# Designed miniproteins, single chains, continued (5), part 31

Each design is a single chain, and the fold is of that chain. pLDDT is the mean over its residues in the fold that is shown.

## One batch from the design tools (miniprotein)

Design m17047
Fold by ESMFold2-Fast:
Structure m17047 (fold): chain A 86 residues (1-86)
Amino acid sequence: APSRVEQLRALLEELERRVGEALKANDLEGALQHIREAAERFRPLDPEMAEYLLAAAEAMRGQSLEAAERLILRALVVGRDRIDAL
C-alpha cells in the first residue's frame, strides 16, 4: 500500500494537473471544483491541508482569472513544501 506521503504527493500532482488544464482553458469554475474535490480527498490524510485548499478556493471566488491563478499557484507551492517536510 502507498505511504501517507506518497498518497499526499499523488493527490497534489493530480490537483496541479487538473487546475493547470482548467486555467489554460480560462475555466475558473472548473479550477475551483477541482480544488474542492481534492480537499475532500486530502481530508482523511491531512485535514489541515484540506481546510487550506478550501480557504484558497474561497479566496479565488470573484477574483480575476490572473489574481485567482496567482492565489492557487501560491497555495500549491505551500502544499508541496508541507508534504516535502513530512
Scores: mean pLDDT 85

Design m17048
Fold by ESMFold2-Fast:
Structure m17048 (fold): chain A 59 residues (1-59)
Amino acid sequence: MREEAEKRHRENVEKAKKKAEELGYDLSNINDRTLEERIAEARKLGQDEVAEELEKRYG
């Protein structure tokens, strides 16, 4: 999955862009990753405050 993760990341970014357009969000708010992926990664790193901040800004 590691090699395919890059492709999945690209696909998730495209989905996030589509969703942001539908919701009227600024695409730059998504950054280079899907919001869900960033939140999950922050939680795995033990940075719950960062994950909560992302949820507040985009949720």
Scores: mean pLDDT 60

Design m17049
Fold by ESMFold2-Fast:
Structure m17049 (fold): chain A 61 residues (1-61)
Amino acid sequence: MPTEEELKKIIEEIKKRSNDPEIVQEAIDTARALAKEGYPYEKILEFALGVVDALERRKKA
């Protein structure tokens, strides 16, 4: 399980990747869910940023 500091870093990276508050919230919710399941920091970051990229791409289409 990531530390509070590691989760804060994940949230900061999500916010750098999208300015859409709905996309940011979805990615944060994904990161929190993965943290509860015991995924390591690097996997949570990878998946959360993947969610941002997928939703941003859908928005632009």
Scores: mean pLDDT 80

Design m17050
Fold by ESMFold2-Fast:
Structure m17050 (fold): chain A 99 residues (1-99)
Amino acid sequence: MSLKDRLLQQIELVKRKGELYIETGEPKDKAEFKRATDQLLGIIFTMAIAENNKSVIKKVEEASAHAIQMLDPSNSRAARAEHGARFVQLALDAVKELS
């Protein structure tokens, strides 16, 4: 299994953790989503720095902003779901651009 395949599996895990938090609103599910997101984006960011890939760095920063909006209790479930969809798309595009 390639590193890219593992990152794609991690994106699916983060997606499921985010969907669970949007459904439950529980602090434990928020913590799991945050932990999985921080780990995923940290790996992608480290790879982007090593490759001097400014496009991927920008996608990681934008994905992080969407993850923050998913955690914001002032946002509706629909708004959180839209931010989640944007997060997943940015993470997928970032992984695709990595060497």
Scores: mean pLDDT 87

Design m17051
Fold by ESMFold2-Fast:
Parts: C-alpha cells; structure tokens; sequence
Structure m17051 (fold): chain A 63 residues (1-63)
C-alpha cells in the first residue's frame, strides 16, 4: 500500500497532483509506486508507457 512519503515523492518528481482515483489505483498496483518513482528519478519517464498503468495516469506523469 502507498505511503504518504511515496505519494509526495511521486508528485514532486512528476510535478503533478495525484487524484483520489490515481491513489486508489496505486494502492491496487502490485508493484506499488516504486517502479514509477525509479523511472522518473532516472530520467526514464518514457518507459512508463510500457507499464500496465491507466492512460490518464501515464499522460499526467509524462506531462
């Protein structure tokens, strides 16, 4: 399950605000938010397109 620290870090790295729907998805996501955080931290944001994420969340994180 996603922690407040993980959510805050993800929002800061992507420069976005996560919705309740986005947070709910991340709580259900088996790998949690860490794969997304790692890709964003390493400048590999384009690889988010290869993850099994909703299109709206991919668009938000890649904007």
Amino acid sequence: MVTEAELRLLEELAGVTLSEEDIAFLNEYPAGPMPIIILLSHGRAEELRNLDLPERLKEKLLS
Scores: mean pLDDT 80

Design m17052
Fold by ESMFold2-Fast:
Structure m17052 (fold): chain A 99 residues (1-99)
Amino acid sequence: MTEAANYTTAAAILVSAVEAFPDEMTRETLEAALGNARKALELDPKDDFAARILVEVGRLAEKAGHYDLAIEAFELAAQADTPYADEARKLLEEVRKKK
């Protein structure tokens, strides 16, 4: 869906910004990316790109020490009807052991 694609594009831009230049706004930027990807999946539960972005948000949040945000991102990706659900469930199990 075009509307879902707009949200996934916004999330992807935010994720790319954090990957390139992590700073004091990392948590706020990742929360914004999570919100956009979540909205995309609400509109299209089979959006592979949105699920992939959620996995990236979770990985970046974990790297930054924001385990609560990483868990939320991986839970959303694991609930999506996409090929990334299995990877997200594995990452969710791993991050739950670190907190």
Scores: mean pLDDT 78

Design m17053
Fold by ESMFold2-Fast:
Structure m17053 (fold): chain A 82 residues (1-82)
Amino acid sequence: MKDEILKILGEIQSLVKEIVSLELTPEQQKQVDAKLQELDKQLKKAGDLVRQGKYKEAKELLKKMLKDLKDFKKELLKQLLK
């Protein structure tokens, strides 16, 4: 459980680094900034769940965040390639 949570956190952190390294337009940068702000709020919520011993709920929240972040990166790349 704990190792799985750490793995997902590492994947989220890696994706954030990939997204912020993209050469973005000012409008795309605003979208990234808003997304990262929402991600920070969700990470704090996941941390609270872990502290409460709600590891399953924390893991599911982190998985949802990871998927959402992957989808967001894919959308940004589509905008850059067209």
Scores: mean pLDDT 81

Design m17054
Fold by ESMFold2-Fast:
Structure m17054 (fold): chain A 63 residues (1-63)
Amino acid sequence: DVVERTAELVRKSILDIARRKGKEAALKAARLGIEQARELLDTDPEGALGAIRGAREAIEEIE
């Protein structure tokens, strides 16, 4: 499932930002990523949906 794999990769990437640059930087990156992914819904809907899901999951995990 492309959506599921993309979500996992994006989630791990944002959690890595939290580890290296801190919680606030990771949350900012996640929110920006969601906005950018929404712009891609017409050209890459599966990748965009996966990225939005992964970023939201990372936000929930970071607390």
Scores: mean pLDDT 82

Design m17055
Fold by ESMFold2-Fast:
Structure m17055 (fold): chain A 66 residues (1-66)
Amino acid sequence: SLVDDLVQLVEDLKLSPTQIADLLRLGAEGADEATIAQLEEAARRIIEKYPEAESAIRAAMDEIRA
């Protein structure tokens, strides 16, 4: 799934909070509502695993939802 793939990519590449935020923005480009919902679920799971990324991820998700 997109959710599992994004969580795994963050873990495998050891992405920084800024890199995670940029990845979510990239995933949102031209995305439909179903894809945005999957990005929101991926963001939630990444924050649970990497709380230090919460601020950057929430900023990116607020931008995507605007």
Scores: mean pLDDT 86

Design m17056
Fold by ESMFold2-Fast:
Structure m17056 (fold): chain A 61 residues (1-61)
Amino acid sequence: SIEERMEAILEMLRWLAANGASAAALRQVRDDALEGMRKRGVPEEEIEEFERRVDAILAEA
C-alpha cells in the first residue's frame, strides 16, 4: 500500500541519517519520494503529512 511505502521511506531516511548520510542525499530521497507520490495521485494532504514527518527527520540529521 502507499502507507506501507511511506513508512518504508521514513524508516530508510532514519537509517541513512543515523549512518552518516549527507543532508543532500537525504533531501534527494525526500524529493524523489514526494515526486513519486504526486505522480501516483496520492492526496495532497497525505503528501503534506509525509513531508512534515520527513522534514522532522532531516532537521535532526
Scores: mean pLDDT 83

Design m17057
Fold by ESMFold2-Fast:
Structure m17057 (fold): chain A 76 residues (1-76)
Amino acid sequence: PLTAEERADWAAGLARLAASIAEARANGDADLIKLAELYEALLNDPEKAKEMLREIRGELTPEDLEGIARLQELAA
């Protein structure tokens, strides 16, 4: 489990990452756009994030699903 400080740092990091991703999209880098889509899905669309991770890793464990839910909860 994350400490209160780690949760705050993580949330701040995700907010900065979202801003950087928006800039990468504006620059039209295809690889960065794909990474941006994954990070945006992790923050806003857990079902899309699950599908993208299944493509990369195959079968998701219950622990993977809980992790995605926690990331989405921290972002909300």
Scores: mean pLDDT 67

Design m17058
Fold by ESMFold2-Fast:
Structure m17058 (fold): chain A 64 residues (1-64)
Amino acid sequence: LDAEKALAGARALAEAGDNAGAGAAASMFTQESGNDKYAALAAQHGGADGDAEAALAAGRTGAS
C-alpha cells in the first residue's frame, strides 16, 4: 500500500462526507504502519468503524 495514496483516499472519503470510512482507514493504517499522521486523521473523524475497504479502494485510485 502506498501510504500517501491511502491517506489521500481516506481524506477524499472525508471530503465526500464519509467520516466513518475515513476514520476506519486512518485507524487501520496507524496500526499497520505506526504512522502518527493516520492517528491524527482518525482523531479528527472519530476513528469510527466505517468502511475501511472503501477508503483503501479510494487510496488505490488510478493516480500515478
Scores: mean pLDDT 56

Design m17059
Fold by ESMFold2-Fast:
Structure m17059 (fold): chain A 93 residues (1-93)
Amino acid sequence: DALEAAYARLRAEADALYEAGGGREDNARLLIELYREARALLGATALMDALIELAERVIAGELSDEEVRARLAEIADTLAAEAAAVEAAVEAA
């Protein structure tokens, strides 16, 4: 499965970066890049794009705690819509 293969690769690269002495910021950047690769393999979603952009801005130090909270609320609304779509797809199958 493409998702299982992407996850296995994510784990292997994270372990390699950890052994190389990478910090939290370096690990977060690696995870963003690997999420982008997984998105390319599995298809893009609005939720995935929003999470990647939020993570990039947090790493850059561009967002206050209040702004992060506001963005997370917007992402939660997207999650609710995605969950409803998954439930509808399961019912239709």
Scores: mean pLDDT 60

Design m17060
Fold by ESMFold2-Fast:
Structure m17060 (fold): chain A 77 residues (1-77)
Amino acid sequence: SEAEALAKEIQERIDELNDDPSLKITVSAEGDTLVIKISGEPEVRVSVSEILALGLGGTLVRLIASVAALPGIRHPP
């Protein structure tokens, strides 16, 4: 499915760029929903159909990769 393909691509980008063992980011697909879990952050759920309708698929991949590449992310909510 599109959601599974997108989740896989995002996870691969995260794995490639994330050099911080304390920062865990996981991406999975649940039906049409993309589920993004980042350590210290609330779970983010996004509809793949909505992302594609807005042309944001590439932007979402880039955003997740950028988060994984950020050095010293601290989230003390």
Scores: mean pLDDT 65

Design m17061
Fold by ESMFold2-Fast:
Structure m17061 (fold): chain A 85 residues (1-85)
Amino acid sequence: MTEEDHVEFVVEELKELEKRFGKDWKEVLREAIKVAEDTQFARALKMILEGKSLEEIIKELGADEKQKKVLGLLYEGVKRYEEEV
């Protein structure tokens, strides 16, 4: 899959959450993150929703080069979704 395919996947997943939970989808997602294992992905998603920059997230998580690329795709997907809403 291309980087664009991964960004589109994130956008689609967020739209499905909005479809299922309406305007409260962000709050539902925040509650799910609180209950999930302390994974870097769950922590990154929480930070993006709190409005932190990609650079701040990378620094806080201590991301390596491969993790930076994955975090960048997640960040772009969330921001693209925010623009479409």
Scores: mean pLDDT 68

Design m17062
Fold by ESMFold2-Fast:
Structure m17062 (fold): chain A 75 residues (1-75)
Amino acid sequence: SAEELAELVERLKEDPELARRLLAEAQRASPTVAAALHELLSQKTFEEMVATAERLLRSNPEAARELERLIRRAL
């Protein structure tokens, strides 16, 4: 769900070094997934992150699933 993806990104934000490394890794594997991660990490509030995740799930559910998988493996 959008809230679950936003919660994973919020946890990733607590470790900015891991977030930077994961973004670089995603960029090498999938520019689309990297762009989605960058947009989510750029949000200032949890509510904005949820709204961004909802838009991603509607427009590109495949990228959302790969991003969730990538973050879960890193955490």
Scores: mean pLDDT 84

Design m17063
Fold by ESMFold2-Fast:
Structure m17063 (fold): chain A 62 residues (1-62)
Amino acid sequence: MSIEEVAQKVLERLKRLGLSDEQLKEAEDILQGVIDYKEDLTQRQLAERIAKELGLDVSKIL
């Protein structure tokens, strides 16, 4: 699975969580950075990074 596909799946889950527009924008910025730098991250690793930055439980993003 490409990093772009992984990022899209994580973003779709974040949108379902009812996050604020500000939190969603921060998440989108993190996801775009991971895509731009072509980081070799799994869906779990990306979810853990976003959870840490936004102060969320990673289980809600997986």
Scores: mean pLDDT 79

Design m17064
Fold by ESMFold2-Fast:
Structure m17064 (fold): chain A 91 residues (1-91)
Amino acid sequence: SLLEKIEEQVEKIRELGEENPEVKELLYRAADLIEETREKILNGEMSELEFEIDLGMLYIIAGVLRLIGDEEGAEAIIEAAELLKELYESL
């Protein structure tokens, strides 16, 4: 399911942070944002503007990770953002 895929991406992002202490804070911030965004969507509390802002923040974090050489973290965050978009559009 979409929910299971999102949870798997969150777990993957957190695991990458444990393996790479130098980017852990940034990866955990992204994981927290993904979980908060998912909960707000499921509770019917997500506005279109808030959703666009949250997606924008995830893409910015992914871009920063790419600039510093963490391609795996960046790709995991982008995948989670696309899954969140599918979830939002499915409701």
Scores: mean pLDDT 89

Design m17065
Fold by ESMFold2-Fast:
Structure m17065 (fold): chain A 85 residues (1-85)
Amino acid sequence: AERGLEAVDAGDLDAALAEAERLVREALEADAAGDRERAIELLRQAAEVLERAAEALAEREGIEKEELLEALRRATEAWIERIRA
């Protein structure tokens, strides 16, 4: 297989999006509970997961990083809007 350990950690966009979604849900729960510090930390972790996934996909697929980051930003905005609904 052409997959390595790095593909599991940062190259698998679906896994990274699922992990980031989980972290954002936990952040919203923490914010609702009044734990703003925890909410901020969880949002930072979600951002790190998405940035690492974007870098790995850009390198693996030969995609321009700026285009991939813009696509992830749009996906993240839609995802946040869905959670807010």
Scores: mean pLDDT 67

Design m17066
Fold by ESMFold2-Fast:
Structure m17066 (fold): chain A 74 residues (1-74)
Amino acid sequence: APSVDELLEEMRRLTAEILDPSLSYEEKEALARELQRLAGQLMADPRATEAQREEAIALLERAAAAMREARAAL
């Protein structure tokens, strides 16, 4: 199983990709679904620190804002 640090690093990568203006909305939706899956896994991991959980929530909020902006641009 991946470590919490590995989950968080992958979440950072996916969030950066969701913020990429060159990607289509449909591609961003697929990335957002994967981000939500990893966030759920991180939140369920008893090894996760409060700081790691707070960062995961912040990444989800940033991605959600980017998805709303991308949808509005359609």
Scores: mean pLDDT 88

Design m17067
Fold by ESMFold2-Fast:
Structure m17067 (fold): chain A 109 residues (1-109)
Amino acid sequence: TRQEALQALREASAALSGLRRKALAALRNPTFSNQELADLAEEAAEKLRRTAELIPEAADVIRQYRLIQDQAERIRASAQIDPSLAAELLKTAQDGLDVVGKLIRELQS
């Protein structure tokens, strides 16, 4: 339903916002926990996956889900946060927030 889709989008937005904040923190402090960053990325990917199930026509959501899932796997496999990977994740989280925000506005219209 539209209400379920809106709730999933709001949950995805919250997860992506948390991920963006932690990616920014990781860029400022490279001793930050890779496991915490990977956990947040995996949570954001799961929220996007649920959104894609409810709005299968939103190809951008599926693309963002796959990108964040790949980045989470790369972070989890790393011994320390690579600044380039943290920057890549920050950009992906911001792009995801833009996609989710647009869909929320469209569904509320």
Scores: mean pLDDT 83

Design m17068
Fold by ESMFold2-Fast:
Structure m17068 (fold): chain A 68 residues (1-68)
Amino acid sequence: MAEERLRERAEAIAYTANELRVIGALLDLELAGTLTPELEERIREEARANFEEAVERALERLRELEAA
């Protein structure tokens, strides 16, 4: 049960952080006048590819914080 709760939190944290990073990156490119559909798709694809790694990193950090 503890691991299940930590994983759920890790997934929520990773998802939220990932979405905010995507939005920030797209806004930054738009303000710079360099945003293209290709770059937008690439940013979103990289975010999806990095999601599982982000979850695992969040999980490890949550475990460390709970142990401290």
Scores: mean pLDDT 79

Design m17069
Fold by ESMFold2-Fast:
Structure m17069 (fold): chain A 57 residues (1-57)
Amino acid sequence: SLAEQARRLREQAEELLATGRELTEQAKVDPSYASEAQAAYNKAAELLAQARRLEAQ
């Protein structure tokens, strides 16, 4: 169902947000992790937007 697909996308986004937070902490010691943290946050936002579109149907 679309609701199940949206739920999975939200779960994946939650995992990416957790990864982004961990990479942000690592970037305090090694700045090279900053771009990976940003990529994780960007992907999470994309998945949340997709979940919202599915829920609107």
Scores: mean pLDDT 88

Design m17070
Fold by ESMFold2-Fast:
Structure m17070 (fold): chain A 97 residues (1-97)
Amino acid sequence: DEKFYERIKKVIEEAKKILEELEEKIEEIEKKGYITEEELEELEKLLLEAEILLGLAKLGVGVLKSIGEENPFEEEIKELEERLKELKERLEELKKK
């Protein structure tokens, strides 16, 4: 089960990297004051990738809970889900400009 644990950790780390890239790109666009169609498509793709990875991490967490394993990832996933939600809201505000 250590290998399964490592797989969940890798998925979470990948989601974190994508969220960091999203935050940086959104900050640059917010400073610029407008979003291009190409930038929007790129950000929407990254958001979808982050959603998929967090969904996979949550499934893995659910499996660990079902077999009675202690799970340090649940809080981290919740924090990443909140970050994703904030980034989605920031992107929607950019689309209104």
Scores: mean pLDDT 83

Design m17071
Fold by ESMFold2-Fast:
Structure m17071 (fold): chain A 83 residues (1-83)
Amino acid sequence: SKRQEEWEAAVRHVEGLIAWIEKNLADNPYAPEIIETLNRMKELLKKAAASTDPAEQAKLEEEIKKLEKELIELGEKAREELE
């Protein structure tokens, strides 16, 4: 379905972000924690893509939103190391 294609695209996007961070921010002290958080998000996205239960998908979406907030905070800390 189109929704499943969107979840699959999100997984590929996160994989690309991890690869970019590993290459470009390897010396940033927050990079390992950002990569770990992105890997957790990737696993939740994979579960959402594989799920046929709307209630499970909604729960996974809320968990993903929590990880997005954590990534924003980590991104702010990582940016302080570049300034």
Scores: mean pLDDT 84

Design m17072
Fold by ESMFold2-Fast:
Structure m17072 (fold): chain A 97 residues (1-97)
Amino acid sequence: MYKAVVTVSGGDFHVVVENGKVEAIEGPNQELARKAAELAVEVMKKLPLVKRIEIDGEEITVEAENKSAALMSAAVLGHEIAKMVGGKITSLEVEEI
C-alpha cells in the first residue's frame, strides 16, 4: 500500500471516501465539501487501485495499492481542489505503508 499527501492552501473542509463510499462530509461550505466528495468518488471510479481518500483542511491523503495510482490521484485531487478554493498545491509527498 502507498500513501500520498498533497497540501492545498485554503482548504477548510473534511471529506472521507473509502472503497467508493462517502463516509464523511463536513465544513463551513457544504456545497464545496459535497463537490470535493463527488470528485473523490470519480477519481476512485477511474483509478480502482485507490482505496481511501481523506481531505482534512489543507491536507489531501490518498491510499492506493501502487505508487503511481497514489501519486496520480493525489495530483488530480490537489489540482481540482486548488481550483475550487482559489488556492495552490504547496507540497506533494508519497510513502510506502
Scores: mean pLDDT 84

Design m17073
Fold by ESMFold2-Fast:
Structure m17073 (fold): chain A 74 residues (1-74)
Amino acid sequence: IQSLLAQLQLSPRSQDFLQQAIQGETLSDLQLLGIALELSRHPDPNQAISLLQQLPLSQETKQRLISLTQALQP
């Protein structure tokens, strides 16, 4: 899990939010947007999405993050 988070190349704050979500916390829209913005700036956004899907997050959280990340891509 920590190795997957490291591969996403997120800021420490965004990694902490994802770890909290894995533990069952609900993320705010602002937190989700921040994470998605960082994911959209990943060198390989498709790989980042694939890694995100491997995390033990709720399907709702995964779908929201993926949708936001794709919407933020140029």
Scores: mean pLDDT 78

Design m17074
Fold by ESMFold2-Fast:
Structure m17074 (fold): chain A 73 residues (1-73)
Amino acid sequence: SQQLQNDIDLGVLQIKLAVDVMIGKMSRLDAGEKMAEALAKLGMDAEAQALLDNKEKIAKEIQQKIEELRKKA
């Protein structure tokens, strides 16, 4: 099944990107962008865009929360 193969390939990529983030080779944002690029390459444009939109929002919210806590400390 093409869908099963795509799911496996995406899962392998997720693990590789997670390792690269953990060892400091790339940021979480960069990993999210590479994942979205892989989804788009597979024709999953809606899922890629949703990941980018959610990743940017989540990253912004986390960053704002960190800055707010640092300012109050």
Scores: mean pLDDT 70

Design m17075
Fold by ESMFold2-Fast:
Formats: structure tokens, C-alpha cells, sequence
Structure m17075 (fold): chain A 84 residues (1-84)
């Protein structure tokens, strides 16, 4: 997935090793939830693209919007995790 790979490249460039490892886990978790049908592929792509532009905060902003739209607590938990 090109959007996911760009998000990972941005994380590697701008984050510390510990922040990078945590962030990669979150990004891979979103891909897993997309395969499970919890997150729509188009919404996952928006999260990855937002993360590539603004690591952490960009992804969190999109996830908060998805939480407001869907009420699914997974989006809130992911948004909080990207800002930890």
C-alpha cells in the first residue's frame, strides 16, 4: 500500500526510534482493522496520507473525525494512541 509506505517513511525520518516503533505498530494495526472490515479502505488511506503530512497529529485529527461520524470507540483509542 503506497499511502501506508509513505506514512512509514515520514515516521522514520522525523520520529525517534522508540516513537517510530510505536507508530509503525499503530499504522499496521489500522491496516489489520481494514482487512477485518472495521475500517473502510478509503478511511485508512486518509489516515495514512494525513500521517505522512503531519506525523501523529494528522492521523489523530482524521481518527477523531471518524469517531464523531461513526461513534466507534476504536477510532478514539487510535487517535489517543497517536498523540501519546
Amino acid sequence: DEALEKAKETAKKYLSPDEYERTIGLLDGIKFLTKRGVIKPSDAEKIFKAHAKDPGKGAADVLRELYKRTGNPVYKALADAFLA
Scores: mean pLDDT 84

Design m17076
Fold by ESMFold2-Fast:
Structure m17076 (fold): chain A 59 residues (1-59)
Amino acid sequence: SEEERQQLGNQYLVKMLEALDQKRAKEALEYYQKALELYGRNSEEDKLVLASLKEAAEA
């Protein structure tokens, strides 16, 4: 269901924040991408967050 996908997406956002706190930018990027797929979302704000996470993952 849509509600189940949204809840799972929210769990991936939590994992993304935990990965960022641990300085695991590559894992944070992967979790954020999974969350966006579950939400069916690709806003301009999401693109900026993805760009920042990609830069951090390459550092």
Scores: mean pLDDT 86

Design m17077
Fold by ESMFold2-Fast:
Structure m17077 (fold): chain A 81 residues (1-81)
Amino acid sequence: SMSLDELVEEFLEGLSKILPEDVFEEVKKLLERFKETKDVNYAEELKKLLEEAIKKYNFSEKDKKNILGGADFIIDVAKAY
């Protein structure tokens, strides 16, 4: 099974191809804070940021599903710690 750090890295790689640069940098910052602290609140703030990005930008249904599904998976893994 993948470690939390590997899951975060894979998610960031996927998001770098989809998100505008400014949104991606904010997402990266929240995920770095989450990795340092293991505080689920940073993962939940990440999901809120991604939900707002989905409302603001034109993403495909596939990209929306991948973005939200990845965020939910990270939150679920965080809650298991």
Scores: mean pLDDT 81

Design m17078
Fold by ESMFold2-Fast:
Structure m17078 (fold): chain A 64 residues (1-64)
Amino acid sequence: TPQYRIKFTKDNAGFLSDGTILKKGDVLIATDVRLLPDGHLVFTTADGRRGLADSSGVEITQIS
């Protein structure tokens, strides 16, 4: 499965299923990355948490 690096470029641009709020400068490794028609990005972290982000507040790079 392709792996992606997701870098957050602004505060409160995403959250994880455990209630973690993502901050500017946070970097995650994720799989199952999908852009939704409403501009939200959904993903799964390397440790298995589900995530949702505002696509305008992230930089995404495929790493594998």
Scores: mean pLDDT 84

Design m17079
Fold by ESMFold2-Fast:
Structure m17079 (fold): chain A 95 residues (1-95)
Amino acid sequence: SRMDRLYRPSPALQALLATLGNTREVVTLDEIVGAIGEYVVDNNLFRDDKEPGLIDLSGTLLEDIVGRSELSSVELGQALLAHLEAEGELLEEEP
């Protein structure tokens, strides 16, 4: 089954996730997207006044991880993928 892939976050991303209460060594994309989404909302990082979906990371741990102060939610997702290492693919079993 390839429906659930596990990823190992970079050390910097693991440190951020630990501050959010996720201390697991391997995580799913849904867990990362959920945790980062909550972080963005809790820290009021959306810049709806400037551009819909724009996120301001200035002064956050995410700025250090991504290397950018402002980006879209789509760009943030893409940047986070660069900090994920696949912990193995579930191979399809032949019937």
Scores: mean pLDDT 73

Design m17080
Fold by ESMFold2-Fast:
Structure m17080 (fold): chain A 71 residues (1-71)
Amino acid sequence: DLSDEERRELGRRVALRLLQFVDPSFTESDIERLEVEELEVDGQRMIRTRVLVDGREYTFTLPLDDLVELS
């Protein structure tokens, strides 16, 4: 089982990876704000990440199991 800190780190890594899919020049230093939230939908653990980059907010919500595959 992943700890809360490990889940937060995975959410951060996935968010950065998805941001770089939008623009490959994005780096950790471009992130103005990062919020990682754990929620449950239909009995499934989900991670929701909100990231602010260049005045724009991006939101990603992925199953916890998928985060392990993507990291």
Scores: mean pLDDT 72

Design m17081
Fold by ESMFold2-Fast:
Structure m17081 (fold): chain A 88 residues (1-88)
Amino acid sequence: KKELLLKLAEKAIEKYMNEDGTLTFEQVKEIFDNLFKLDEDLRKKVEAFISELFEKYRNEDGTLTKEQALKILEEVIEKFLDEIYENL
């Protein structure tokens, strides 16, 4: 079932990424909000973790590549897997 969530994340990244193949931090948060119906408390925890990962992976111009965005979403899904499934 984790594999299904990762495939959905990859498809969402491709749909939301800019024509130049980059994404902003706000676009990554929007992807997560659109894929999963999280309650407010869980959403805040997820956004905090995305912020920590963004600081590690972001390019100098504040964008993410598709590959970097996918890594962030994979780590979020791994960390919050049970909570995400409870809210599907």
Scores: mean pLDDT 74

Design m17082
Fold by ESMFold2-Fast:
Structure m17082 (fold): chain A 74 residues (1-74)
Amino acid sequence: MDRLQAQIDRLERQIDEAEKNNASVQEWIFLEAEATLVLMGVIVDPNASPELRERALEALRRAEELLRRKLEEQ
């Protein structure tokens, strides 16, 4: 549980920093991939709380949306 929470906290921080810094398409692709792996980890862990699952899902949705917007700007 603590390990997954730390991964989600780090991912959320990286997404916030990437958004503030107008990160590249490549950086958003890596963040979406990381968010997907974190979500998979949460889904397969029977001890993951519903709150951690919702946070992981939200992080992935946010990374996907921001990557989509960045691709539309090209």
Scores: mean pLDDT 82

